Designed miniproteins, single chains, continued (2). Designs and how they scored, part 36

Each design is a single chain, and the fold is of that chain. pLDDT is the mean over its residues in the fold that is shown.

## One batch from the design tools (miniprotein)

Design m5295
Fold by ESMFold2-Fast:
Structure m5295 (fold): chain A 68 residues (1-68)
Amino acid sequence: SEIEEFIEKKVEELAKKYNLSEEQKKKLLESGRAFAEGLRNLPLGLSDEQIKSLVETVLEIDAEYLSK
């Protein structure tokens, strides 16, 4: 899906930015996928762009914390 491709690309970008290990990158990817699935299943009528925006925000926060 477009959301899955977005998550994979964003995780790659964040892994490079924060010098994440392959294990940290895998955890970030799994977290992003789970969060996106949760958002998609909410009865809020969220668009793909809204889901991408929310997932991006959470992934950026998670990546920063993993880098410590």
Scores: mean pLDDT 85

Design m5296
Fold by ESMFold2-Fast:
Structure m5296 (fold): chain A 84 residues (1-84)
Amino acid sequence: SMEEEIEELWKKANELAKKVIDEYDKQASQTDDPEEKRKLVIKAIAEALDIIGDALTVEFVKRGRLPLTPETEAAIKRFEEKLK
C-alpha cells in the first residue's frame, strides 16, 4: 500500500540522516579545532535537512500534494541515489 511505502521511505530517510550525523560526529571527535567542529556541525545539519526535505518531497509527490516538476524529480532522484 502507499502507506507502507511511505513508512519504509521515512525509515530509510531516518537511517540515512543518522548515518550522516554519526559520520560528522566521528570527524568532529578527530579534531580539537573549534572552528572545524563548528563547520562539521553545520554540514551535518545541512545534509540531514536535505535528506528530510527530499524524503518529504517524495511523500508529497506520491500523495498528489506536489506536482512532478524538474525540481521535485531532482529531489526524488537525489534521495534514490543516497539509498545506493
Scores: mean pLDDT 88

Design m5297
Fold by ESMFold2-Fast:
Structure m5297 (fold): chain A 91 residues (1-91)
Amino acid sequence: MEEKLRAYNEAAKLFDEAARTGDLEKARQGIEIVAKVDPTLAADLQRILEEAEKEPDPRKQRILFEIMSGLVLIKIGILKADERIRKRREA
């Protein structure tokens, strides 16, 4: 869990940076990190990145990066919820 949580948090920061700056390389780095812990999510993120690379409108490209960040944040939320339930049961 710890390794997945760190990877998702790092990837979310990279996708947020990509959304702010339009830097495709930051988005690629985020996907590479996710691929090490969640290859299925990484494949979904890669499809979104390919769409973002082809998007000429920087506002629409930003929305795509925000979607990538949102997907990773959902995974973080699930992991944190599971950890809180475990800790409350063992407290």
Scores: mean pLDDT 82

Design m5298
Fold by ESMFold2-Fast:
Structure m5298 (fold): chain A 80 residues (1-80)
Amino acid sequence: MNAVQRVIKHGIEEAIELIKQGKIEEAIETLKNAIKGLRDNMSGPNTEKAIELLEKAIELLKQGKIEEAIELMRKAIEYL
């Protein structure tokens, strides 16, 4: 695993902790930064799947579907 991949995975994990603290807006910003990092630094089918899952997680967070969003974020980490 390269250094960029580790940083992005850590960012997603930090977003999950922000969600657990009720800091949903900060979590969404952190996820948007993770998606940008993936787009700028990584490519391929696994990267595309991770981005899709994180974008869906942001959508779920905006709908208040917190548990479903966290599950998609964990799945995104598995693709990285």
Scores: mean pLDDT 85

Design m5299
Fold by ESMFold2-Fast:
Structure m5299 (fold): chain A 64 residues (1-64)
Amino acid sequence: TPEENQAAGDEAKKDFIDKADADTSLSPEQKEQIRELADKLGEAITRGDNDGVQRYGLQIEKLL
């Protein structure tokens, strides 16, 4: 449902931001980039945009 998609998107965004914030090897610039990508990933999940989910998820993974 739209509500479930919104919750999933919010959860994924929070999880990646928390993971990036806890990673002491990442620069502040890399952490900011992950926050921006996590926001886009959350939006893609909320919309059911599978291509966006894959694209932004892979970009976050490359930065971690």
Scores: mean pLDDT 82

Design m5300
Fold by ESMFold2-Fast:
Structure m5300 (fold): chain A 81 residues (1-81)
Amino acid sequence: MDKLKEVAEGLKPLAEEGDAAAQAALGQLLYQLGKYEEAIAWYEKALAKAPKSTEAWKNLGEALKALGKDDEAAKYYELAE
């Protein structure tokens, strides 16, 4: 468990510099840790820099679904098509 947190913390400087890949990777690690709201925030930052990332839109939708926000998740799945 701590290993994923350490990797996520190591990605924060790159993600804060605006590296879309680091932002998406950080979001994915937070999702694996069950931190869905934080994962969503980082996916949103990644999409602001790389809006053509269909994978990030899909991952954002899945995180919202995990939080029980099915209506919001459906909106993001539409954007991922």
Scores: mean pLDDT 75

Design m5301
Fold by ESMFold2-Fast:
Formats: sequence, C-alpha cells, structure tokens
Structure m5301 (fold): chain A 91 residues (1-91)
Amino acid sequence: GEIEELYDKFIKEINETFKYGLEGDEEKAKEHKEKAIEYVKKMIEKGAPKLEIEIARGLVGIMRGVGKLIGNELTVKILGELEEEIDELLK
C-alpha cells in the first residue's frame, strides 16, 4: 500500500545518499538524506509500525558500516546524521 511505496522511495533516497557520499558530493548526499528523512516522517504519519521504522534505521546502519569499512568519511558522517534523525523520530 501507501506505506510500502514510501519505503521504496526511502530506499531509493538512501542509495542516492550513499552514491553521492562515495563520489564526495556533500551537497547532493545531504539533499537525498533530507528526502529520506521526509519519507520516514510520512511513513510514521501514515501509521507505519515502529518495527518497520526500526528496520529502515537498521538498513541505514548497515550502509554506514559499509562506508566505514571502505574508509569513506563523508558517507559515514551523512548516514550517521540520518540515523540520529530517525532515532529522534522513534522517541
């Protein structure tokens, strides 16, 4: 349904955040990060279960871990900011 469509958009935006982070394009990485958090907010507004938002956060954590493994500081920073923003929404 609508929540699944928002989740798909979230996945697209975190993939773009990761891509632009790897390319060193901080401006575009931040733009896609901001879109990702807006989709999380919309999922919550539509009544997505807390577990689904926690799964979304977990995926960001995995991507941040990959960024850390390959030594990409920008990707780690931007995805870390996204994790913190999702954590605030889960409080």
Scores: mean pLDDT 89

Design m5302
Fold by ESMFold2-Fast:
Structure m5302 (fold): chain A 100 residues (1-100)
Amino acid sequence: DLKKEALKKLEELAKKYNLSGGAESLLNLVKNSKSDAELMSLFLALQQAYNLSEEELNELMINALIVVRNVKSREEAEKEVRRMKEKYEQLLKLNNEYYK
């Protein structure tokens, strides 16, 4: 079961990095975010707060998306994470150009 394995991995990662609120807090970020941009900004804030590498952040995002969103495979979740990051970078560039 893809979701069951992803949930176990999130619980393991939350304990490893001592994440405030544990795996449930991560799942609530995905569930309650109103946009991919908001969700991405929250994950980047987590990366800074817990000094996560890009690989560690990617694992958290992938497994959280598998548990919360209706993804068919880990590969699909990886593609969604890449899309979210690319879109967020585009929005940051647009905002920086607009307010210069």
Scores: mean pLDDT 79

Design m5303
Fold by ESMFold2-Fast:
Structure m5303 (fold): chain A 58 residues (1-58)
Amino acid sequence: SAAAEAAAREARAAATPEQAALIKAIAETLRAIGDAIEKYLEALKKGDKTWPEVKLKK
């Protein structure tokens, strides 16, 4: 929609290429943390109350 395109263009204008790259790196790190939490919740649903080993390297 026109409104969504306008919002995206404003966000791009507010961020320099360097700032956009930094924001992307931060967002990807937060996403990885979210994935780790989701795996822990799945373990709890299974009835496993032990914290899973969280490995930050793939």
Scores: mean pLDDT 67

Design m5304
Fold by ESMFold2-Fast:
Structure m5304 (fold): chain A 55 residues (1-55)
Amino acid sequence: SEEEVLRLVEEMVEAARAEDVERFLRVQARLNELVAGDPELAARARAYFVELARA
């Protein structure tokens, strides 16, 4: 779901800030599974990641 995807993006940003490479890669793998075959959802996830990273 889009809600779950956006939540995982938030978790990726948290992992990056904590320098938790293992958690980052695990969350990224789960996110990639959920957006597989949905380019619109993938684009929205990327945009949200960029937005949060700039904050």
Scores: mean pLDDT 84

Design m5305
Fold by ESMFold2-Fast:
Structure m5305 (fold): chain A 64 residues (1-64)
Amino acid sequence: SKEGILASVKAYKETYFHENPEAQKEVDEIIEKFEKGELTPEEVEKKLNEIAKKYGLPEVSPLV
């Protein structure tokens, strides 16, 4: 569900980016675009994994 995906993304942000304001901003942009219907779940997962790779963090579990 959309709500489930948003909850998972927010949990990932709180777990791995709580001390990184720049990464938080990038994740918040993804959340906003997804809420507006501008990104699919697959695109959200791809973009989160790009941020994870950029900051040396574990990949997001599949959202779809």
Scores: mean pLDDT 80

Design m5306
Fold by ESMFold2-Fast:
Structure m5306 (fold): chain A 92 residues (1-92)
Amino acid sequence: SAEIDALIAELVAKGKANGIEIEIELEGDTLRIEISGLTPIQQTSLALYLIGLELDGAEVEIEIEGDTVRIVIRGLSDAQLKELLRRLISLV
């Protein structure tokens, strides 16, 4: 999706401007995100949002190592994916 690609590009660019490194890969229905440089408050906000997605039926895996968060999500709709990307843009 051109809109999803644009949101990913915006997220990566905004993150970099704020000292946050973001890598995103979308393979079929599986989204992989690696974020480095988040504050503890930003990490907590992200984790709470991801728990909400899991309660809504998405399959979510989270790994946190210091300031690096690795996320794998399966089963997101296009609408949920766009909402997640917009939420991440707002967070960083």
Scores: mean pLDDT 86

Design m5307
Fold by ESMFold2-Fast:
Structure m5307 (fold): chain A 60 residues (1-60)
Amino acid sequence: SALEEEAEELLKQGVSEELVEEYVETLKKIESKDSVDLSDMDELAEQLRKIAEEIKAKKA
């Protein structure tokens, strides 16, 4: 699936397995909802920020 492929790519870029699992779980939660709440978007944005920081740290 697209989520599995994205998760593998993030792991390959050195993102922690725990953070990738949280990110995928948040996406699945959003996907299962009929409407997306601002709190869901905030949670997703925070996880994306953490992912970006881990990728930067690995490149340094």
Scores: mean pLDDT 77

Design m5308
Fold by ESMFold2-Fast:
Structure m5308 (fold): chain A 63 residues (1-63)
Amino acid sequence: MDEALIEEIEREVLEKYLRGELSPKEAMREFLRRLHEAGLADVEVKEDDTEEELRELIRKYVR
């Protein structure tokens, strides 16, 4: 796993969250979507994913 790329994506999403541009759930969705688009995760983010489901998915890739 490319940890440097994952950390970069996490930082970009976190910056948007801290600026109030994203809610916690939106930040989680954006992070997973970016990981999938970058080929760093084999997970597809679904529109109806709950915050709990998104948290479990993130946990698999961020430890």
Scores: mean pLDDT 71

Design m5309
Fold by ESMFold2-Fast:
Structure m5309 (fold): chain A 68 residues (1-68)
Amino acid sequence: STRERILEAAKRLLKSQPPEKVTTRDIAEEAGVSVATLYSHFSGSRALATAVTAAEIREIGEQIDKEL
């Protein structure tokens, strides 16, 4: 889904640079969507950051389940 593409793009950018240098525009470009499309799924950078954190926690949980 478009939402998942945005989250994955944000995760990729955050692996290579600090959060303060990652812009909404950079995430939209990496995901291959417009900034308007990104904002239609997230009400702003805070909402996007919260969603990324939730996705990372979910991914860590899946990794723990695989190691146990």
Scores: mean pLDDT 69

Design m5311
Fold by ESMFold2-Fast:
Structure m5311 (fold): chain A 41 residues (1-41)
Amino acid sequence: MEKEQEIYKLIEEARRAYRRGDFDKATELIKKANELALEAS
């Protein structure tokens, strides 16, 4: 399912945001990934 790829991309983007110190953005991206995972499941 295409959502699987989008979930992984969001997790990677969250990891990068966290590394640059953008913790709010990292949290937002993780929440979005979790929402997509719930929809896919």
Scores: mean pLDDT 79

Design m5312
Fold by ESMFold2-Fast:
Structure m5312 (fold): chain A 81 residues (1-81)
Amino acid sequence: PSAEAVRALAEGLLASMDSLGAAALAAGLATEEQVREARRLIEEAVRLAESDPEKAAELIAEALRLLGVGQAQVDDILARA
């Protein structure tokens, strides 16, 4: 994925974390601990996106999995970035 696309995705996810976390909790897809860890991973992805976009994409994938997004959907999202 491009550094610009990975950064935009990470920043968008971070801006939406309160809504995404609340939705995952309400759906029973994630615990409060998993939501907090997902936020931490996305914050790290924003920091790494320009210097290491591959690692940033891996952190985004892990955060999405913690929020209950399936592996196939994660792979599809990252393929578009």
Scores: mean pLDDT 80

Design m5313
Fold by ESMFold2-Fast:
Structure m5313 (fold): chain A 59 residues (1-59)
Amino acid sequence: EVEKLEEQAKLARENGDKEAVYSILRELAKKYKEMGDQERADKVTEEAERIAKELGIEL
């Protein structure tokens, strides 16, 4: 299931769909944390936070 989300994130990045990338990365962060993969979870969380700033999602 993680591999499918990684593929979806790659496709969204290639299409320039930042909103989709943000959504998928948040889901990936949850999955990586569930797996105990702190390094990968932190990496995708950091990327999602950068995209959130670009999209003005921060309230």
Scores: mean pLDDT 80

Design m5314
Fold by ESMFold2-Fast:
Structure m5314 (fold): chain A 90 residues (1-90)
Amino acid sequence: EKFKEALEKYLKGEISVLELAEALRNDPDIKGAYVHPALLDAYRRGLVTEEQLEREVVNALLGIVKASKLKYTGDPNDLEELLKYLKENL
């Protein structure tokens, strides 16, 4: 699934942060985002908390901002705000 489609579904509450992270990983057109497969496996096994996964997703999204030469002045810890920014600016 393409990241932009997963982003819209996540903002509607239709998919989990895990599914959003998998979409980021699987979209070849998204530059600067890196979510390690071992992190996703650890989360599925209950070894990583949802808060830890969200933090890593935020870091990956900030990587997209940097790679895309975008300027983001919002809260770098707010996943929803950052996703809304990327929806409008990617």
Scores: mean pLDDT 80

Design m5315
Fold by ESMFold2-Fast:
Structure m5315 (fold): chain A 83 residues (1-83)
Amino acid sequence: SEEEELRTRIALFAARLAERLRALGVPADKRAEIVSIVASAAMSLSLEEAEELFKEVERIVRELEETGDWEAAIKKVKELAEK
């Protein structure tokens, strides 16, 4: 079902996001916070809308990779999730 596909996609994205944030030096409590916010936001969306959210989160993570400013990245993710 679409709901099963959505749940699977969220789980895979969340795991990958957590690993990327760990590699970028984001503290464990802040990684858990970011991943929880993104996963919770995505669960209220359609699969298509969730993929759009994931693309925007990927953009923010790319900016973090370039700048090293994980506090700014967390703020952007929170703002994005509160659409």
Scores: mean pLDDT 84

Design m5316
Fold by ESMFold2-Fast:
Structure m5316 (fold): chain A 69 residues (1-69)
Amino acid sequence: MSEEERIEELYKEIKELLEKLKEKAKQNNDQVLLSDVEALEKEVERAYEEKDLGRLEWIKAYAESLLKK
Protein backbone atom coordinates (compact mmCIF):
# COMPACT_ATOMS: atom_id res chain seq x y z
CA MET A 1 0.00 0.00 0.00
CA SER A 2 1.31 3.44 -0.92
CA GLU A 3 1.64 6.21 1.70
CA GLU A 4 -1.03 8.23 -0.17
CA GLU A 5 -3.47 5.28 -0.06
CA ARG A 6 -2.81 4.84 3.69
CA ILE A 7 -3.43 8.55 4.34
CA GLU A 8 -6.74 8.37 2.42
CA GLU A 9 -7.85 5.25 4.33
CA LEU A 10 -6.93 6.79 7.70
CA TYR A 11 -8.78 10.00 6.83
CA LYS A 12 -11.97 8.04 6.00
CA GLU A 13 -11.68 5.85 9.13
CA ILE A 14 -11.13 8.87 11.39
CA LYS A 15 -14.16 10.70 9.95
CA GLU A 16 -16.35 7.64 10.65
CA LEU A 17 -15.00 7.41 14.21
CA LEU A 18 -15.62 11.12 14.83
CA GLU A 19 -19.23 10.80 13.62
CA LYS A 20 -19.79 7.93 16.09
CA LEU A 21 -18.17 9.93 18.91
CA LYS A 22 -20.31 12.97 18.09
CA GLU A 23 -23.48 10.85 18.34
CA LYS A 24 -22.27 9.32 21.63
CA ALA A 25 -21.54 12.81 23.04
CA LYS A 26 -25.02 14.07 22.08
CA GLN A 27 -26.78 11.01 23.55
CA ASN A 28 -24.87 11.34 26.84
CA ASN A 29 -25.05 15.18 26.91
CA ASP A 30 -21.24 15.13 27.22
CA GLN A 31 -20.11 18.67 26.36
CA VAL A 32 -16.45 17.83 27.06
CA LEU A 33 -16.47 14.93 24.58
CA LEU A 34 -18.34 17.08 22.02
CA SER A 35 -15.66 19.80 22.31
CA ASP A 36 -12.90 17.18 21.96
CA VAL A 37 -14.54 15.78 18.81
CA GLU A 38 -14.87 19.27 17.28
CA ALA A 39 -11.17 19.92 17.97
CA LEU A 40 -10.25 16.54 16.42
CA GLU A 41 -12.35 17.34 13.32
CA LYS A 42 -10.25 20.48 12.74
CA GLU A 43 -6.99 18.62 13.46
CA VAL A 44 -7.80 15.76 11.03
CA GLU A 45 -8.50 18.23 8.20
CA ARG A 46 -5.14 19.94 8.87
CA ALA A 47 -3.25 16.62 9.06
CA TYR A 48 -4.89 15.41 5.82
CA GLU A 49 -3.99 18.66 3.98
CA GLU A 50 -0.38 18.34 5.22
CA LYS A 51 -0.22 14.58 4.41
CA ASP A 52 0.90 13.99 8.01
CA LEU A 53 0.64 10.21 8.31
CA GLY A 54 1.93 10.09 11.91
CA ARG A 55 -0.58 12.69 13.09
CA LEU A 56 -3.47 10.88 11.37
CA GLU A 57 -2.43 7.58 13.03
CA TRP A 58 -2.34 9.33 16.44
CA ILE A 59 -5.77 10.93 15.89
CA LYS A 60 -7.25 7.53 14.94
CA ALA A 61 -5.79 5.86 18.06
CA TYR A 62 -7.09 8.64 20.30
CA ALA A 63 -10.58 8.59 18.73
CA GLU A 64 -10.71 4.78 19.10
CA SER A 65 -9.75 5.09 22.78
CA LEU A 66 -12.57 7.61 23.37
CA LEU A 67 -15.13 5.39 21.63
CA LYS A 68 -14.18 2.33 23.77
CA LYS A 69 -15.00 4.27 26.98
Scores: mean pLDDT 82

Design m5317
Fold by ESMFold2-Fast:
Structure m5317 (fold): chain A 72 residues (1-72)
Amino acid sequence: KEKEIKELEEKIKKLEEEVERLKKEAEELEEELKKNPSLENINRLIGTKLRIIGLEFEIEILKEKIKKLKEE
């Protein structure tokens, strides 16, 4: 069980790094959108933000799984 917790913690760390990368991309897209408010740029920003939300949800699920494993 301790090994499973470590593997889940490592997976969370990688997902958190991916979220940070995508947040930076979203900031760059927001700056682009201020300069060029096109439907294409809006769609790109929305897509990036939805991906961040999906990854943050996955991180939450994994954190809850670790919590349950630690309480066993």
Scores: mean pLDDT 83

Design m5318
Fold by ESMFold2-Fast:
Structure m5318 (fold): chain A 58 residues (1-58)
Amino acid sequence: SSEQERAELLAEASKRMKELHDRYAAAKTEEEKQKVLEEMARLQEELQRGLADIRRRE
Protein backbone atom coordinates (compact mmCIF):
# COMPACT_ATOMS: atom_id res chain seq x y z
CA SER A 1 0.00 0.00 0.00
CA SER A 2 2.53 2.62 1.12
CA GLU A 3 5.06 1.36 -1.46
CA GLN A 4 2.43 1.70 -4.21
CA GLU A 5 1.39 5.17 -3.01
CA ARG A 6 5.03 6.30 -2.98
CA ALA A 7 5.66 4.89 -6.47
CA GLU A 8 2.58 6.64 -7.87
CA LEU A 9 3.50 9.96 -6.21
CA LEU A 10 7.06 9.76 -7.56
CA ALA A 11 5.88 8.82 -11.07
CA GLU A 12 3.43 11.75 -11.21
CA ALA A 13 6.02 14.18 -9.84
CA SER A 14 8.58 12.92 -12.40
CA LYS A 15 6.11 13.47 -15.26
CA ARG A 16 5.24 16.98 -14.06
CA MET A 17 8.92 17.86 -13.58
CA LYS A 18 9.73 16.75 -17.15
CA GLU A 19 6.95 19.03 -18.42
CA LEU A 20 8.39 21.93 -16.40
CA HIS A 21 11.92 21.26 -17.72
CA ASP A 22 10.53 21.35 -21.28
CA ARG A 23 8.77 24.65 -20.51
CA TYR A 24 12.00 26.08 -19.07
CA ALA A 25 13.95 25.09 -22.20
CA ALA A 26 11.26 26.64 -24.44
CA ALA A 27 10.91 29.87 -22.40
CA LYS A 28 11.96 33.01 -24.29
CA THR A 29 11.92 35.57 -21.46
CA GLU A 30 13.59 35.77 -18.05
CA GLU A 31 10.13 36.24 -16.50
CA GLU A 32 8.85 32.99 -18.02
CA LYS A 33 11.97 31.12 -16.85
CA GLN A 34 11.58 32.50 -13.32
CA LYS A 35 7.93 31.38 -13.19
CA VAL A 36 8.89 27.85 -14.25
CA LEU A 37 11.63 27.74 -11.58
CA GLU A 38 9.05 28.79 -8.97
CA GLU A 39 6.71 26.01 -10.13
CA MET A 40 9.58 23.48 -9.96
CA ALA A 41 10.33 24.57 -6.38
CA ARG A 42 6.66 24.21 -5.39
CA LEU A 43 6.49 20.76 -6.99
CA GLN A 44 9.58 19.66 -5.01
CA GLU A 45 8.02 20.95 -1.78
CA GLU A 46 4.73 19.19 -2.58
CA LEU A 47 6.58 15.93 -3.32
CA GLN A 48 8.59 16.07 -0.07
CA ARG A 49 5.41 16.81 1.91
CA GLY A 50 3.61 13.89 0.27
CA LEU A 51 6.49 11.52 0.95
CA ALA A 52 6.64 12.67 4.59
CA ASP A 53 2.90 12.05 4.98
CA ILE A 54 3.29 8.50 3.65
CA ARG A 55 6.23 7.82 6.02
CA ARG A 56 4.27 9.22 8.98
CA ARG A 57 1.45 6.71 8.32
CA GLU A 58 3.85 3.71 8.27
Scores: mean pLDDT 86

Design m5319
Fold by ESMFold2-Fast:
Structure m5319 (fold): chain A 65 residues (1-65)
Amino acid sequence: MEQEEREKQIEQQLQQVVQDLKDAGFTVDEEDLERIRKVIERSRAASELARAGKGAAEIEEAMRK
């Protein structure tokens, strides 16, 4: 359930970002979608580590790849 909930939230954020970019007149291709998804995933992982009281080094490591 945790994994499925996370994926649903990432998908919702991805759809919102794509819609905002299209409304602003930007083109969004499949390569752009993959980049945006990775950014959302890393940002979410970093946010969860911060909320769990993890240190900056652990947050940085989670964001690297």
Scores: mean pLDDT 71

Design m5320
Fold by ESMFold2-Fast:
Structure m5320 (fold): chain A 50 residues (1-50)
Amino acid sequence: IPVDGVPNEATGRAVVALGERGIRDLAAHGIPVDGTFDAETQAALRALLA
């Protein structure tokens, strides 16, 4: 698949990795992780784009 003009794979993998770290931390505190994953994903995307 040509990467020209499309989002790069590194961005997707970075978002997933950052989300997984957030999920693991929240799970240790007994907090629902699905809601936090959305916030973590958004923060990761902003960090990568900034």
Scores: mean pLDDT 57

Design m5321
Fold by ESMFold2-Fast:
Structure m5321 (fold): chain A 63 residues (1-63)
Amino acid sequence: SAAVDEALLEVTDGLTFPPDTSPAEAFRAVGEEARRRAEQLRDTDPERSRAYEEASRRAFEAS
């Protein structure tokens, strides 16, 4: 969905990786940050929280 794609872009754009970071490490970091954002939004914005949960799931599957 557009919301999940937006959540992935927001997390990815907010992170900086060293040149030697592996793709697996990068996806894991994206997954962890997306999960953190989902938890923060659970009570205030449940729809965005679900989008970040799905973004986290997809990132961990890619790692």
Scores: mean pLDDT 80

Design m5322
Fold by ESMFold2-Fast:
Structure m5322 (fold): chain A 79 residues (1-79)
Amino acid sequence: KNELLKKAKEAEEKAKEAEEKAEEYDRKMEELLEEAKRSSPEEQKELLKKAIEYGAEAGIYRMLSSSYRIEAESLKKKL
């Protein structure tokens, strides 16, 4: 049957995986930000740096998820 349906499903699964990764990094960032609020100034600098790194990773995966979602919707519209 329709190859477009299979491609749409593959893109949807990749979007879900990327979204899950983005949420995982987002949670790690939030945990570090909360810890930073209770830390010494020296510790705050290291925690904030790590939080920024996790935030950047979350952003990358969120963009990947959006790209895969757009791909899946485009494929579905051809059905």
Scores: mean pLDDT 84

Design m5323
Fold by ESMFold2-Fast:
Structure m5323 (fold): chain A 90 residues (1-90)
Amino acid sequence: EEERLRKAQELLEKGMEYFNKAREILKDEIDRLRAEANQRAGAAPTGEEMAQVLKEGDDRLKKVIDENKEAKELYEKSQRYFEEAQRLLE
């Protein structure tokens, strides 16, 4: 039983490692896009133009989240490790 618990812990640690990598990729990209949109909005001469720039920034952010294959793959890999660990603990 102790060997099963140690193996489950190793799988959980690997799962957390990949989960954190996925979060870091998404967070940095999201933060970068938000900062860019805010800077462009601050330079806009009218409130309507500022709103349009912010909307375009939000649209780009949503697209990056959907199209970030690396972050999605890391997240899926993390989930597989968690599932294996849970199976061992049952």
Scores: mean pLDDT 74

Design m5324
Fold by ESMFold2-Fast:
Order: structure tokens, then sequence, then C-alpha cells
Structure m5324 (fold): chain A 64 residues (1-64)
């Protein structure tokens, strides 16, 4: 997965987790600056707190 693809995927998963568009753009920026793994782990933690277990699992698998 390219860095840009990882950034777009992090944004997508953040939106699916119920985050705002602003929060999703923050997740995208995190991936571009720190790599997809860091962004996916952050999104997974947020998704799990919101009860979005399936989204959290997808993000954790992408971070592996």
Amino acid sequence: MSLEEAAEKARELALKSGFSEEEAEYARGMALENGGKVAFLSVAKGARKRGKEEVAKEAEELAA
C-alpha cells in the first residue's frame, strides 16, 4: 500500500468509526507524516471506544 493509499484508507476508516470530517482529515495527515501504521492504530483505538469493533479490527490488520 502506498503512503497516499494508506492516508486515504485511514480517513475512510475514521469516517466509518463516526469521526467528523475534520477528525478524518487529521487521521489522513497523521498517515502522511508518521506512516500508515501509526494512523491505523490511532483509528482502531478510536473505533473500539465507539463500539465499531469491525472497523477497529480492519484498522488493526492494516497496521500489522
Scores: mean pLDDT 82

Design m5325
Fold by ESMFold2-Fast:
Structure m5325 (fold): chain A 78 residues (1-78)
Amino acid sequence: MLSPEEREARRLAAEAVKAAHAGDFEKAVEYLDRAAELARGVSPEAAEYLEKAREAAERGDADSAIEYAQKAMTALAS
């Protein structure tokens, strides 16, 4: 079973994907920052993907932000 931290990080990453699809990069960055903080204690791999997603979202790169966030969600499910 996923820990509470893993479940919340995954939920925040999913919200970031939704925000990026809507072009709301400010919200995407907010969700990705919170997800990365939670992921650092449970999955260094997921945290690294979430930080890359955040950098992409800051640049307005929706495709890269979504791709990295989805990779983080997969890492948190493994």
Scores: mean pLDDT 85

Design m5326
Fold by ESMFold2-Fast:
Structure m5326 (fold): chain A 63 residues (1-63)
Amino acid sequence: SEYYEKGLEALREGRLEEAVEYFEKAIEEDPTYLEAYDYLGLVLVLLGRYEEAQKVGEKAKEI
């Protein structure tokens, strides 16, 4: 996914909020994209958004 690759680039550059948006878009295109859920959860933890990170992890378990 183009969005997944853009998310990884944003994460590498420390643009954490942009990384969240890109990984969310990757999941929107493919709701079974486990790697996008993993990185979204990671970025949310780095941002201190723990409740959202937990919900992302729970959704990933349903795949």
Scores: mean pLDDT 88

Design m5327
Fold by ESMFold2-Fast:
Structure m5327 (fold): chain A 88 residues (1-88)
Amino acid sequence: MSPAEEAELLAEGLEREAEELRERAREARARGDEALAELLERLAELAEEAARRLREAARAGDGEELRRTLRELQERIRALVEEALAAM
């Protein structure tokens, strides 16, 4: 796949994950777990931002920047998930 095609596929995956995270956030809030709901909402927003940045890097044609952006965002998402799990 071209870098642009790969970025598009990954962006779609992140948008899908954001939807799932928002769904889980609603479930957490329904249970009265406001802290977990807030963390999941932040993670969903980060995933949406990641998707936008991936599409932007793909349009620029900069494979190095695309790779760096992917790695940075994946690490930030993991850190937020670990924070959520530690709060459980």
Scores: mean pLDDT 77

Design m5328
Fold by ESMFold2-Fast:
Structure m5328 (fold): chain A 71 residues (1-71)
Amino acid sequence: SLSNKEKAELSLKKGEELFKQGNYVTALVAYTEAIKLDPNYAKAWENLGKVLEAMGRLEEAKKYYEKAKEI
């Protein structure tokens, strides 16, 4: 069975592919699952910021970029 960290990495990769396709809503869900599985996964917090920025949700994006920096 996969560990939570390995599952978080898979969710991150899925989110990155969805983001490249412009599917921001589903990418957001995938990045959120990565964070639930590994809250210390800085790259997942960064990518959550990037998708929110792409969606025009700039204040939320800023909060998640700051969270990534603190990890």
Scores: mean pLDDT 87

Design m5329
Fold by ESMFold2-Fast:
Structure m5329 (fold): chain A 61 residues (1-61)
Amino acid sequence: MPSLEEVVDTLWDHWQAAGLSPREIIENTERLIERFADDPEVVEIFRRLLERARKALEEEE
């Protein structure tokens, strides 16, 4: 079973490889959190991804 961190890393790498900016990743992740609000495990994955994307955006400023 993949760890929470491995899932977050896979999603981050996938979206980076697709050419998405940190801002676009933030927007996509926020929409997914709203869509999956009833699934706390999925929400936790997206919250971790959102934190990573926000950090990356701050490093670009």
Scores: mean pLDDT 78

Design m5330
Fold by ESMFold2-Fast:
Structure m5330 (fold): chain A 70 residues (1-70)
Amino acid sequence: EKKRQELKKKILKYLYEHGPATVDELAEKLGISREEVERIVDELEAQGFVKREGDLYYLTEKGKKVYEKM
């Protein structure tokens, strides 16, 4: 029932505060399904707010600026 935008904010916040994370780590820490995390990080990656390196997702400079304006 949580809005997509709220979950996007939580993922950006986690990456901002803790650094790069896997899908499994984000799912565990945020208490949401792996499938939900995958859909949201795919959207954030398409927007250029996160980038994948191997199994890790990290916040881009663009994503950091967007989060700071939230």
Scores: mean pLDDT 81

Design m5331
Fold by ESMFold2-Fast:
Structure m5331 (fold): chain A 98 residues (1-98)
Amino acid sequence: GKELLEKGKEAYKAGKYEEAKKLYEEAIKEYEAKDPRSRLLAEAYLNLGKALYELGKYEEAIKYYERAIEIADGDSLDDGVLRVAAATNLSVAKRELE
């Protein structure tokens, strides 16, 4: 899970958005199987949404940002930061759809 998420982040930083998307999708499958409410799953959804946004897939990006917000429903600072990041990216993606 973590290794795939890290490889996805490296691909994203290199501008390899399709590769990042595939790595994040694989990480998501592992996290969903282990804990469907984990923060790592929420982070993977956020990062997949970002990769989809860069690929111009705004409607799909919105769906994953919404999933990240739903999972990051705790009162911790880390959950709060993730929710704010997902909500901000969600707003930007919605503007692309006018």
Scores: mean pLDDT 84

Design m5332
Fold by ESMFold2-Fast:
Structure m5332 (fold): chain A 76 residues (1-76)
Amino acid sequence: SMAERERRQALEEAREFVKRKVEEFASTLKANPDLSPTQIADMRTEILTEVQRLVKKLGLPSDIVREAAKKLDELG
């Protein structure tokens, strides 16, 4: 169905967004070893807020936000 295709496209968009944000976060941490724990936490919170907004906009499961949070936690 068209709705099924649209949902698959939305899931792919959300996954690519999370991947990109996680990669950008990892690169920022590697380039800036002197970042404070507060600065790292603020960046993490900003990314999660963006992921949450996208997930809500696309009507996707909150599981995507939880997976993004785990990946960000593993990095810093």
Scores: mean pLDDT 86

